# Ledger of designs, part 54: designed miniproteins, single chains, continued (2)

Each design is a single chain, and the fold is of that chain. pLDDT is the mean over its residues in the fold that is shown.

## One batch from the design tools (miniprotein)

Design m5981
Fold by ESMFold2-Fast:
Structure m5981 (fold): chain A 76 residues (1-76)
Amino acid sequence: MEEARALIQQAIAALDAGDYETALRLAQQALQATPEEDYFTRALAYGVMAAAYRGLGRDEEAREYLEKAKEEYEKA
C-alpha cells in the first residue's frame, strides 16, 4: 500500500514537471504494486497514465487510459 501510494505521488510530481515518460513509468509501477481490489488507487494510476499520454500528444492512448480510470473509479 505505502509503496503504491509513494509511486503515485512521484508520478504526479513528474507529470507536474512535464516529464511525461517518467510519470507513465511510475504510474505503471504503482499499478503493479496495487492490489486488484484497491480500485481507487488503480483509478489514480490509470488517470496519471492518461494525463501522461495526453502530454505526449498520444490522444488515442490518453482516451483509452481515461476510460480505464473511470471504470476502476466506478467500482470504488
Scores: mean pLDDT 83

Design m5982
Fold by ESMFold2-Fast:
Structure m5982 (fold): chain A 87 residues (1-87)
Amino acid sequence: SNEEQLAAVEEALDLLEEGMKQGEASFEEEVLLGLMEIAYAIAKITGDGEFGVRQAIKLLEELIETTTNPALKAAAKKALELLKKAL
C-alpha cells in the first residue's frame, strides 16, 4: 500500500541519518539525503508511495557507489534492501 511504501521511505531516512552521525558528512552525501527527503515529501503530499520508494532506491544506489563512510554505506545498503521489499 502507499502507506506501507511511505513508512519504508521514512524508515530508510532514519537509517541514513543514524549512519551520517558516525562521521563527517560530505557535501555530496548531504545533497543525496536532501533529495531523498524531497522525494519523500512529494510522495507524502501526492499519496504516491511507489514514486517515493523508486526515487529513494535510485538515490541510495548512487549514495552506495559514492560514499567513503563505511557506517553510511552499511545503513544505505540496509535501507535499499528495505525499500526493494516495499516495491
Scores: mean pLDDT 85

Design m5984
Fold by ESMFold2-Fast:
Structure m5984 (fold): chain A 83 residues (1-83)
Amino acid sequence: MKEKADELLDEARKLIGQGKINEGVKKMIEAYELYIEIDPNDAEAYLNLGSAYKVLGDEEKAKEYFQKALEIDPNNEEAKNLL
């Protein structure tokens, strides 16, 4: 499971580096969803999911994931500023 998430994240980075932002961001979402299945308390994974959905224009899902990141790590200033 972790190996699959790492592969998806590598694919996302390559796509973003090629200027294929939306395609890369969708791969990032798949990767971080797998990371959350492995560790449901990974605040960083929720932050990255929120940022990814914000890039795709899904502000409601972005807010939901930033709120989850704050529930796990209440002192995370990045998540607070993105709500």
Scores: mean pLDDT 80

Design m5985
Fold by ESMFold2-Fast:
Structure m5985 (fold): chain A 94 residues (1-94)
Amino acid sequence: MELFEKALREAGMSEEEIKNMSKLERYELLIEKSEERLREVAERLAELATQPLSDPAVQQQMMELGVEEVKAAVDLVVAKKEKKKLLEEEELLE
């Protein structure tokens, strides 16, 4: 729960906006932001791959981007799974 609120805050949303969002809307936004982050990380990794890999600064940046890619990918998978579960629960209530 706290991780989703942090991701939404990093996306520039206020606490009031986050509280007024349904769980479904929160997961949809997290999916969108995670997909955007994965694209940005992939672009930066491609740019760094043109730099000398013997440079410690390049190696450090590639490692940091690799960690960010894994985090964004995990957030995306979790958000998609939870969204699907919420949609299935709503279909049973309507």
Scores: mean pLDDT 74

Design m5986
Fold by ESMFold2-Fast:
Structure m5986 (fold): chain A 56 residues (1-56)
Amino acid sequence: MLYRVKPGITLRFGNGTVFRPGDLLTPEQLAAAMGLDDPEVAVALAEHEGAIERVE
């Protein structure tokens, strides 16, 4: 499963991780950046914020 950061959006996390507009990322990468154990929860939070879109 693969997601893309939407145009004009930069995701910054408290641990210093940054995803830039157009970056491709996995649910596991999002969970690691957010400090979460569940990749599905990490994706749901980012989608709720309108920050990412599914490409696969």
Scores: mean pLDDT 80

Design m5987
Fold by ESMFold2-Fast:
Structure m5987 (fold): chain A 64 residues (1-64)
Amino acid sequence: MLSVEEIADRLAELVTAGDLDGARKLIEENKLSKEERVQIVTLLKAKGVSTDQINALIPLLFDN
């Protein structure tokens, strides 16, 4: 499994590229806990990912 930091880095790249299908697949493959998903949101904010891009990821992170 990738680390939470590595997952956050890849999600930032995918969402910036508009690849939400790739983002969903990455999240599903890594079987993240609720706590790890919250950490990813925090890391994405720290990396400068926009609020709109984070909001696009929220259903993928928390609706599984």
Scores: mean pLDDT 79

Design m5988
Fold by ESMFold2-Fast:
Order: sequence, then structure tokens, then C-alpha cells
Structure m5988 (fold): chain A 115 residues (1-115)
Amino acid sequence: VKEGEFYLRLGKYEEAIKAYEKALAEDPTNAQAHLNLGRAYLKLGKYDEAIKHYEKAIAIDPNNAQAYFNLGIAYEKKGEYEKALEWYQKALDIDPNNQRAKENLEKVKKKIEEK
């Protein structure tokens, strides 16, 4: 739904969520709507809701490197660094040129080593 992207760009995350929920009511297999719902929840600090939608996105499209990368971010924001590391690695397995995933993976490795 183009409306959802418009609301995301404006920082209107609650309105974005409503727009993508409407899109999913019409097409529950819309992987992009699940990805963008996850992004909106992530911006609101609702990490568990973000994770659920990213998991649905990868269930529909298992080669979506962006969904794995966003799962890594959500787990990192929760302080679950070992899980964040696993998801960043999966994102890199699909898209080895994702420079941000490489940088975040190194950052998370250092956090794990800090004890």
C-alpha cells in the first residue's frame, strides 16, 4: 500500500501500521507489507511486534535479505546480541554486499566479547 510508505516517510508510524494492516486484510501474503509493518513497530520501540512481522515476511519470501537484516536490528535493540549476530549472518549469506550488516555484525561481536 502506497499510503503506508507515505506515513512511514512522515514518521506517522501508527497511521502506517493501520494502512499496512488494511493491505494485509486484502492480501495476507504481501511480504512487503509485513516488512514495512515490522519497520513501523521497530520505530515505535515495539520490538516483539516488529520481530513477528519480519518472521512472517521471511516465511513468505525466505530470500529477503532485508527482513533478516531488520530481524538483527530488532534483536540488537532488545540487547539479544547472540540472536542479532545470527540474523545479520543470515542477511549476509543472502546479500554478501550488505555493508551495514557487516558493520552491525562486527559491532555485535564486540558487545558479546565485552561480557
Scores: mean pLDDT 85

Design m5989
Fold by ESMFold2-Fast:
Structure m5989 (fold): chain A 56 residues (1-56)
Amino acid sequence: MTSEALEKFDNAKSIEEMLEAAKEIKSEEERQRFLTFARSLGFSEETIKELEKLLE
């Protein structure tokens, strides 16, 4: 996917910037893609769970 939000995730300098972009996306599809993308980048499961909590 080439969503601007996902592009910002990829170009974020820190997890904080990724989380900010993710908060703008409430749709189920974008949420799943964000989490999948983060795992693809090699983020730890602990970090992924923190992202999930912020997306509540």
Scores: mean pLDDT 66

Design m5990
Fold by ESMFold2-Fast:
Structure m5990 (fold): chain A 70 residues (1-70)
Amino acid sequence: SDEEARVYAQKAIDAAEAGDLETARENLKKVLEVGSPVLATAAIMLLLAIGIEQNNQDIFDLVREVLKEH
């Protein structure tokens, strides 16, 4: 559900901000599994924004890998 996916999206964002990329990746996968395309797109855009702000290639790589599997 989108309600459940919002919880996973928030966990992914918080983890990415904290530099916990394993937790960010795991929660982004869950967003894609249970969330709508609109919510999934919003979560991806926010993670990419964090990657830009931090100049962190590893965030771009995790988003790319998760999208490649879905």
Scores: mean pLDDT 85

Design m5991
Fold by ESMFold2-Fast:
Structure m5991 (fold): chain A 55 residues (1-55)
Amino acid sequence: SKEEAIELAVKAVEEGKSEEEVAKILEEFYKKNPELTDEEVQEAALAALEERGKK
């Protein structure tokens, strides 16, 4: 779901993964969850970038 995508992206950022690695993780998650919209994937990516910005 969208919440799982956000959690996955945030966790990847916290583990020190690059923006490219986070994008790849979200792309793979989207392929496994085709019910997710492009907008929901983008929101997850933005949440991860915001978490990085705090640090």
Scores: mean pLDDT 72

Design m5992
Fold by ESMFold2-Fast:
Structure m5992 (fold): chain A 109 residues (1-109)
Amino acid sequence: MIKVTQTPKSVTAKVGEKVTFNLTASEDVNGNVSWYKQKEGEEKELLIKNGSTLAPGVDSRISGSGSGTNYSLTIDNVKKEDEATYYQAVKKPGEPITYGEGTKLTVEE
């Protein structure tokens, strides 16, 4: 089973700042990394798939990058509506999706 580590566990940003979330996997995941946003009481929303492919309808302020064992999600020009928990997910063929522990983003105006 792949271990995934998300950093940081929580972050507080001001409106207009840039925020980056990081994922380290225990082995090479060959770009099979997805990023999800979850607000309280809502289902997980897909933001990024295949490490860097933006999902339909997702704000262009959001981007994904990385390779091998290290991946990141960046939110540029943070808005109050970005306040949520962000989850990283890795998929290997023949295995279920492995979710990271999540990073909670708090946004201050």
Scores: mean pLDDT 79

Design m5993
Fold by ESMFold2-Fast:
Structure m5993 (fold): chain A 83 residues (1-83)
Amino acid sequence: SEEKQKLAIKAVAHTIRAVGDLLEGDWKGAADSFEEAAKYYEKTGDLENAARFYRLASVAYEQAGDTERAEEMRKKAEELEKK
C-alpha cells in the first residue's frame, strides 16, 4: 500500500539521519534516529529490522550516557526477537 511504502521510506530516512549523527559524534541524535527507524520498521511489519534498529538505538543511548533509554531499547529488541 501507499501508506506502507511511505512508512518504509521514513524508516530509511531516519537510518540515514542516524548515520549522519554518528559521523558528527552525536550519539544522542543517532540514538533518537535509530529508535524512530525501528518504530517505522515495526509499523511496516519488518520485525527483523525493527529489532536490529532498537539494538542500535540501545548502544547509541549507552554511548550518550542514557542508560535508562538504552535498557528500554534493549527490551524492545528482545521482545521482537521472540516473535
Scores: mean pLDDT 88

Design m5994
Fold by ESMFold2-Fast:
Structure m5994 (fold): chain A 55 residues (1-55)
Amino acid sequence: SLEEAKEKAIEAVKSDPRLTKEEQDYFIEKIKSAKTLEELQKILDEYVRKLRERP
């Protein structure tokens, strides 16, 4: 479900030590605002892209 996917995404962001506090807060807020799985996927694509900018 969308809610389960959001919870998993938030947990992943919170548990990622490569993200700054600012970046974690940014992605958590975006994930919470997603209304559809398509919107959530776009946010996760942005998150992955950020990680690819720096290991």
Scores: mean pLDDT 81

Design m5995
Fold by ESMFold2-Fast:
Structure m5995 (fold): chain A 74 residues (1-74)
Amino acid sequence: MEDVMAAAGKAAYDAGATPQAAIRVSNAVLEAVERGELDKIEERATQVLVDAGYPPEQASRIAKAAAEAARKAL
């Protein structure tokens, strides 16, 4: 699971998230994976970014990058 979290966090950061927001995205991805909700990774990542004050369009773009990286690391 470390590789999945690292991949998701790096992808979020590379897509424009702050280090703190990237950590929140990594945690959301880990929670989704641990609950077997692989189809909800992008949705959960988007929600934590919106809650952190990111515009929905930017949150969706960052979350998609993180979800794609997480799925590749699985």
Scores: mean pLDDT 81

Design m5997
Fold by ESMFold2-Fast:
Structure m5997 (fold): chain A 69 residues (1-69)
Amino acid sequence: DIKEQLLSALTVVENHVRDKVKDPAERDAKLKALQQAKKLLEQGSSKQKVADILRKAGFDGLADYVESM
């Protein structure tokens, strides 16, 4: 299940951001982008839209992973 794999990957990154990003403004911006990406995946939006949101938030590697699935 591709959607479940992507949601799992987004959750792992979300936990990493909560644990490792110490600046509140950067943390909030990154968490909002990850939450928007999860919402788009649940709504059946294109992987390109999900990847674009992640790239704008600085998650280039995660965006590449989403596009490869």
Scores: mean pLDDT 83

Design m5998
Fold by ESMFold2-Fast:
Structure m5998 (fold): chain A 64 residues (1-64)
Amino acid sequence: SEEELWEDIFLALAEMQIALLRSAGEVEKIPEEVERFLKQHPDLSEETRERIRKLAEEAVEEAK
């Protein structure tokens, strides 16, 4: 569906933003930026929101 396509696009955008912050050495900003992203996209499914939050947590843990 169109909704599923938009969810996939937003997931990809979140992954790209996380990757950019990691490459810039700004890993500590990832949780705040991800929560801001999710707040700006309230129509995202809970499944997609949880997946994006998990990606942020994994990125922070990998950088420790």
Scores: mean pLDDT 82

Design m5999
Fold by ESMFold2-Fast:
Structure m5999 (fold): chain A 70 residues (1-70)
Amino acid sequence: MAEEKLEKARELMDEGARLMQQGKYDEAIKKFKEAAELLKEIEDEMDSRTVSLLVAAYLGAVAAEIEKEL
């Protein structure tokens, strides 16, 4: 279960990064937030890799929000 959520979160983060490259910042923010939500669902099983992905997801959402305003 947790491994499936980790893989899906990574997939969503990759989608977010692609959307940012396309200038689709609203869609990118949505993907990064979805990844963060999945990672929070496995918070009790959190290891350093999961924490790194969660931080990356939040940073991606923040970066997309900043780019949207520029």
Scores: mean pLDDT 77

Design m6000
Fold by ESMFold2-Fast:
Structure m6000 (fold): chain A 92 residues (1-92)
Amino acid sequence: ATPEERARIDREVKEALALIYLSVAKLAIEHGADPEETIPLVEKALQLAKESGDPAGLERVIEAAEEIAQMTEKLGFKDAAERIRKLVEEAR
């Protein structure tokens, strides 16, 4: 593979992994996990999306993380929701 092909694959893999981490966090919360325990998954997802260098990919991951924060707040976990929102703000 060329260096350009490797860079594209690396970017696509990072975006896919970011969305997988957020999907795992969402499923865990929906099944009664403590949202505080999912914060490292959200942080890793945002880090991977930012490292990908794709602004559109980062936007999709930010939107998914904001949905998780909203769900977390609706379940009564305000502190965890605030921490997720701070991670989103730092990723912008």
Scores: mean pLDDT 85

Design m6001
Fold by ESMFold2-Fast:
Structure m6001 (fold): chain A 69 residues (1-69)
Amino acid sequence: MSRDEALQEAVRHVSRGLELHDQGDREGAAEHFRRAGEVLAEAGLPEGARSVVDFGTRKTGIEIPYPEV
């Protein structure tokens, strides 16, 4: 996956996570923020991955683990 493709996929996950949070599904929101972090980390964007995970954790109140990369 290119960096541009990874950024677009991460943005899609963040958008879906925000939608689910607005609907009261904080666990679904946290899962999408976690996936956005994984996508960014796999694309070699560890700072972006960390930022998204930190944001998701604060937004949902659920501790989202950092990606393994």
Scores: mean pLDDT 82

Design m6002
Fold by ESMFold2-Fast:
Structure m6002 (fold): chain A 78 residues (1-78)
Amino acid sequence: SLLEEAKRLVEELARAVEEGDEERARELAQKLTEVLKQLSPEQQRQVELYASLVLSKLDPEARERAGRILGELLAEAL
């Protein structure tokens, strides 16, 4: 399902950020934003909560990098 795909992309994004692979992180974040556009508002909130939980387990620097990458892509999509 798209919801499961979005959750998987969140996990892969967190891993890419931890590994310092900014190019991979950007690709995953872009795919995540495209999947989110196809989800219902309720499912989008579920993914946002899941992302918050997954990213909260990263060190502060990695979490900041993930937030910056997602923020940049969301700004480009709007």
Scores: mean pLDDT 79

Design m6003
Fold by ESMFold2-Fast:
Structure m6003 (fold): chain A 92 residues (1-92)
Amino acid sequence: GPELDSLVAQLKATLESNGFQAQVKLEGTTLTITIVAPDVTSLIGLALKLIGLSIDGYDIEVKLEGDTLTVTVRAENEAELKEMLRLLIENL
């Protein structure tokens, strides 16, 4: 819906304002974020933050391959996805 679309756009804008190039795909309640940066150190830092959220019980999978970070967020419903999106935006 419009609120979810707005949060996805806000996440992308936040990543881009921090020097990342981001693509976001939403399939049901699964969000896939593809992040590219020439500075691999910045990607490693972001990956460690996201892994921390995964350890705290959020269904977040992180894959780092070269200059590309792929983040998969899985939620049980739209309300949980919105909460996870807000958390991601706040921790970037």
Scores: mean pLDDT 81

Design m6004
Fold by ESMFold2-Fast:
Structure m6004 (fold): chain A 90 residues (1-90)
Amino acid sequence: SPLDEGLAFLEENREKLSPEIVEQARRILEALRARDYEGALRALDELESLVKEKTPEILELFERLRRAIRARDVDLAVGLLYELVVFLQE
């Protein structure tokens, strides 16, 4: 599933990501799985605060992800989180 793929990606790329970023991304995935959309939004805000370089592309991904979570579109939210994590890696 997209959730399992996201979690596997985080484990495979732990060395390329800060532990704090991995933890907040994991919290977003767990909150989405539990249908805790408010918890997912709080974890996303924390993830955004940890991002040192905020390019327009990163800001747009955060905005799109926030909108997907608010719309309760879990599949879209997981896909966007994967894109964001890949972008933050390199």
Scores: mean pLDDT 81

Design m6005
Fold by ESMFold2-Fast:
Structure m6005 (fold): chain A 58 residues (1-58)
Amino acid sequence: MLEELVKLGKELLKQGVSDSEVRGELLTEALRRGESPKKALELADKALKRVLEEKKRE
């Protein structure tokens, strides 16, 4: 789950989607996969954090 959300987040950032929109998409994807709202938020936050950390490496 987390790795799949990280992949999705990276793809969305490559397409020029904003950080806030990426977070929304990751949350929606986790919810669609059957995660509870609390767990979906947790997973989306973790995935976005990892994606942004890689983006900051210049």
Scores: mean pLDDT 79

Design m6006
Fold by ESMFold2-Fast:
Structure m6006 (fold): chain A 91 residues (1-91)
Amino acid sequence: MPELAASVEEVKKRAEEIVEYIKNNELTPQELVRIATALAIDGVGELFAGNKEAVKSIAEALKKMAEIVKDRYPDIAEFIKSIAEKLEKAV
């Protein structure tokens, strides 16, 4: 299996890249929900793996996504924020 340290670094980088992508592109509600759900699944996986730093990075990315989309899609922003808060509370 890949090293745990390498996995955490990859998760942090991916989360940052996704936030930048969402900031620079106007995505559809369906695309936003799909991306948020994929990050949430990754977050749960990292939680079960004991990667506290990776979980926090994913939760932070989700919070940034919610902030970016809140004015255009407030219901989706609240959904994403709820996932982020649950992940943060779980670590």
Scores: mean pLDDT 80

Design m6007
Fold by ESMFold2-Fast:
Structure m6007 (fold): chain A 68 residues (1-68)
Amino acid sequence: MSKKTQVLLAIANAALKEGIPTEKVSEIVDAAAKQPDVESAVKTGVEKLEEIDKKAAEKAKEEAEKVL
């Protein structure tokens, strides 16, 4: 499993645990996956989550940083 896949899964799992709807998580993960590198993928995913739920964004960032 690539680092990019690991951070995308970490972001998705954290968002789902915080109660973000599956449709929104899918949109966020798709946007992050389109980024060219791991760092920009994490940034995009966290920023989009922060627009919806700051706590979910913080948890996603923490989980992504653990796999980096």
Scores: mean pLDDT 83

Design m6008
Fold by ESMFold2-Fast:
Structure m6008 (fold): chain A 60 residues (1-60)
Amino acid sequence: MSEEEIVDELARRLAETWRSKGVEVDEQLLRGLLRKMAEELGVDTVKRYVDGAIAELEAA
């Protein structure tokens, strides 16, 4: 699995979580932002960010 594929899957999971909470999310925009973040900070940083965001959404 490529790093790009990992980031795309993280974007999809985050977008689905937001939509399940009734929030409109542009998945294409989110994917682009997370890819840029991964290029600057690394895929592990993006994964930690997404995992944290999902956890906060699940707690709300």
Scores: mean pLDDT 80

Design m6009
Fold by ESMFold2-Fast:
Structure m6009 (fold): chain A 85 residues (1-85)
Amino acid sequence: MFEEAIKSARDALELLKKLLEEKKPSLSEEEKEELEKKLKEIEERIKELEKKVKEGKLSEEEFEKKLKEIEEELLELKKKLEAAK
């Protein structure tokens, strides 16, 4: 269950990275840097969450809370990237 949720978040992150590459010609340098920074921060949060799950140091409630925060950040980035046509 936890591993499948983490995989879904990673898959969403990879799709956003591809979308960013497609949108790069239409984005300012500042927008590119901001979006790349946010994607990197989300990737690091996913890696930290995966590590804590593997170590058994995370309660189910803490996992769900952190996963929701990651999913909300991924959704906001997706909306921002899709708006940049």
Scores: mean pLDDT 78

Design m6010
Fold by ESMFold2-Fast:
Structure m6010 (fold): chain A 74 residues (1-74)
Amino acid sequence: GVAAQVYISTPSKEYAKEHEKEITEEAIEKIKKAAEKVKENPKTLGLEVVYYGEVLEEVKEAVEKKKEEELKKL
């Protein structure tokens, strides 16, 4: 099997700061959808998050927390 992958990226640090809430909400939505995919496909070896560019540390922390919460529900 293959892990379900979620990609989170921002084009710049300035964009990341201005759109932190929107980026966080979109990232959380991606985590929820990926977790549902893991639940529907038991041969999937978990959930992996890949960060590209200047993703804020606060966004990464929120994403990792949500990943843990969603995986604990499986």
Scores: mean pLDDT 77

Design m6011
Fold by ESMFold2-Fast:
Structure m6011 (fold): chain A 81 residues (1-81)
Amino acid sequence: MDEEIDEGIILIEIGVANYLMKQGKFEEAVELYERAAKRAEDLGLSKTAAIAYRNLAVAYEQLGDTEKAEEWRKKAEELEK
């Protein structure tokens, strides 16, 4: 029950970060995606964590940080296997 509620909160955080991406607020989106991804991993929600890490990689691409974008993309791929 608590795990389901926590997953819902994490998905809301990802949704808010997606909205920030559309507004060009990439640094704020990065902060929310990192927080959501870490919480999802701590709860064993690998699919949700992978979604957050993939979006985090896109946010870093928009910030021009190609190295971090590749690191987070790789992390997402590892969690989706």
Scores: mean pLDDT 82

Design m6012
Fold by ESMFold2-Fast:
Structure m6012 (fold): chain A 92 residues (1-92)
Amino acid sequence: SEEEIRRGIADILIAVGNLAMEKGDYEGAVKLYEKAIELEPSNADAWLNLGKAYYKLGEYDKAIEYFEKALQIDPSNEEARKLLEEARKKKA
């Protein structure tokens, strides 16, 4: 289905974004995760990883926003909760 194809493309974009993160290309990772979210806005991992990329860029307001979005979609995500607390401390 079109939905299955969109999920598959989003998964590939997330995987390539993760490789960009490993290489320190945080701006490239942001672009890849943003495209994944356009295809699958309910993918909590894409929002979490977008927040991580902004955190690495020192964009703590955006990181907080996207970690909160990840938790809105998946409230049980302990990694998102921990990273949200860490990002908030950077702004204190």
Scores: mean pLDDT 91

Design m6013
Fold by ESMFold2-Fast:
Structure m6013 (fold): chain A 93 residues (1-93)
Amino acid sequence: NMEEVAEEIREEVVKELEIDNDGEIETIDELIREALEKGLTPEQALLLTKALYLGRTDLAERVLEIAKNGEDPSAEREELERLLRLSEQARNR
């Protein structure tokens, strides 16, 4: 069920980024649903949504490129997650 998957990803993003604004949560939900509708995996949708929310369009483009090529992002996932974590820390300092 796409709705359950979107809800789980939204919960993870909201929790990790400490989002408490209903408008921001709604935007995150919309981004996740759009990514899943376009055929991205749950992991790709999570990374794309976090990158877009943090203003890391460079990382968002990398996720979309991996998805377009049908490749498993696992080889780049740790690096993408590390860069996103650094962006989170800078934002929430």
Scores: mean pLDDT 74

Design m6014
Fold by ESMFold2-Fast:
Structure m6014 (fold): chain A 73 residues (1-73)
Amino acid sequence: SAAEQLALAERRAEELARILEKGGKPEQAEEFRRLAIEAARAYLAGDEERARELNERALRVLEEAKPAIEKVL
């Protein structure tokens, strides 16, 4: 179901956000959670273009925080 897909996306976003928080990037963790969940919601609503844009923005947050992520992995 769409609710199950959203719950899975929220769980995965939380896992990655916890890594960012552990790396000392709580603001990036919050931004990543928000973007990833918005992307999942857009995808489930059939807005493929918006989902892609939001996913690209979420990936940029991870790329910018890469040094902090590498310290905790």
Scores: mean pLDDT 84

Design m6015
Fold by ESMFold2-Fast:
Structure m6015 (fold): chain A 60 residues (1-60)
Amino acid sequence: MSEKEKEEIIKKIKELLEENPELTAQEIAEKLNVSVETVLEALIEILKEKGIEATKEAIL
């Protein structure tokens, strides 16, 4: 498990969601060329760290 790899994916996802909060996990996976499962794991991590902030912006 690479800490650098995890941080990079999390940062990219945050960036994408700030630009386009309507993005689904599938669309993020396509943009980053990673699996949907990887995106979901990163989203869970973001939610744990940011709590309400990620929830209000991440999904609709």
Scores: mean pLDDT 70

Design m6016
Fold by ESMFold2-Fast:
Structure m6016 (fold): chain A 58 residues (1-58)
Amino acid sequence: SSEVRELRDRFLEESRKAIEEYRKLGEKDPSLKEVMEEKVKEGEDTMKAVTAMADALS
């Protein structure tokens, strides 16, 4: 549906922004690097799952 596509596109856009901010935080503070790397991986995995799910539903 158009609603599923719109929600997917919005989610992916915001997720890309969040992942970029996590990377920047890890670069600025080495003590956060490991935690930020974990958040980046979680975000990327979630984006893949959401993309696959939305493609199946649209």
Scores: mean pLDDT 82

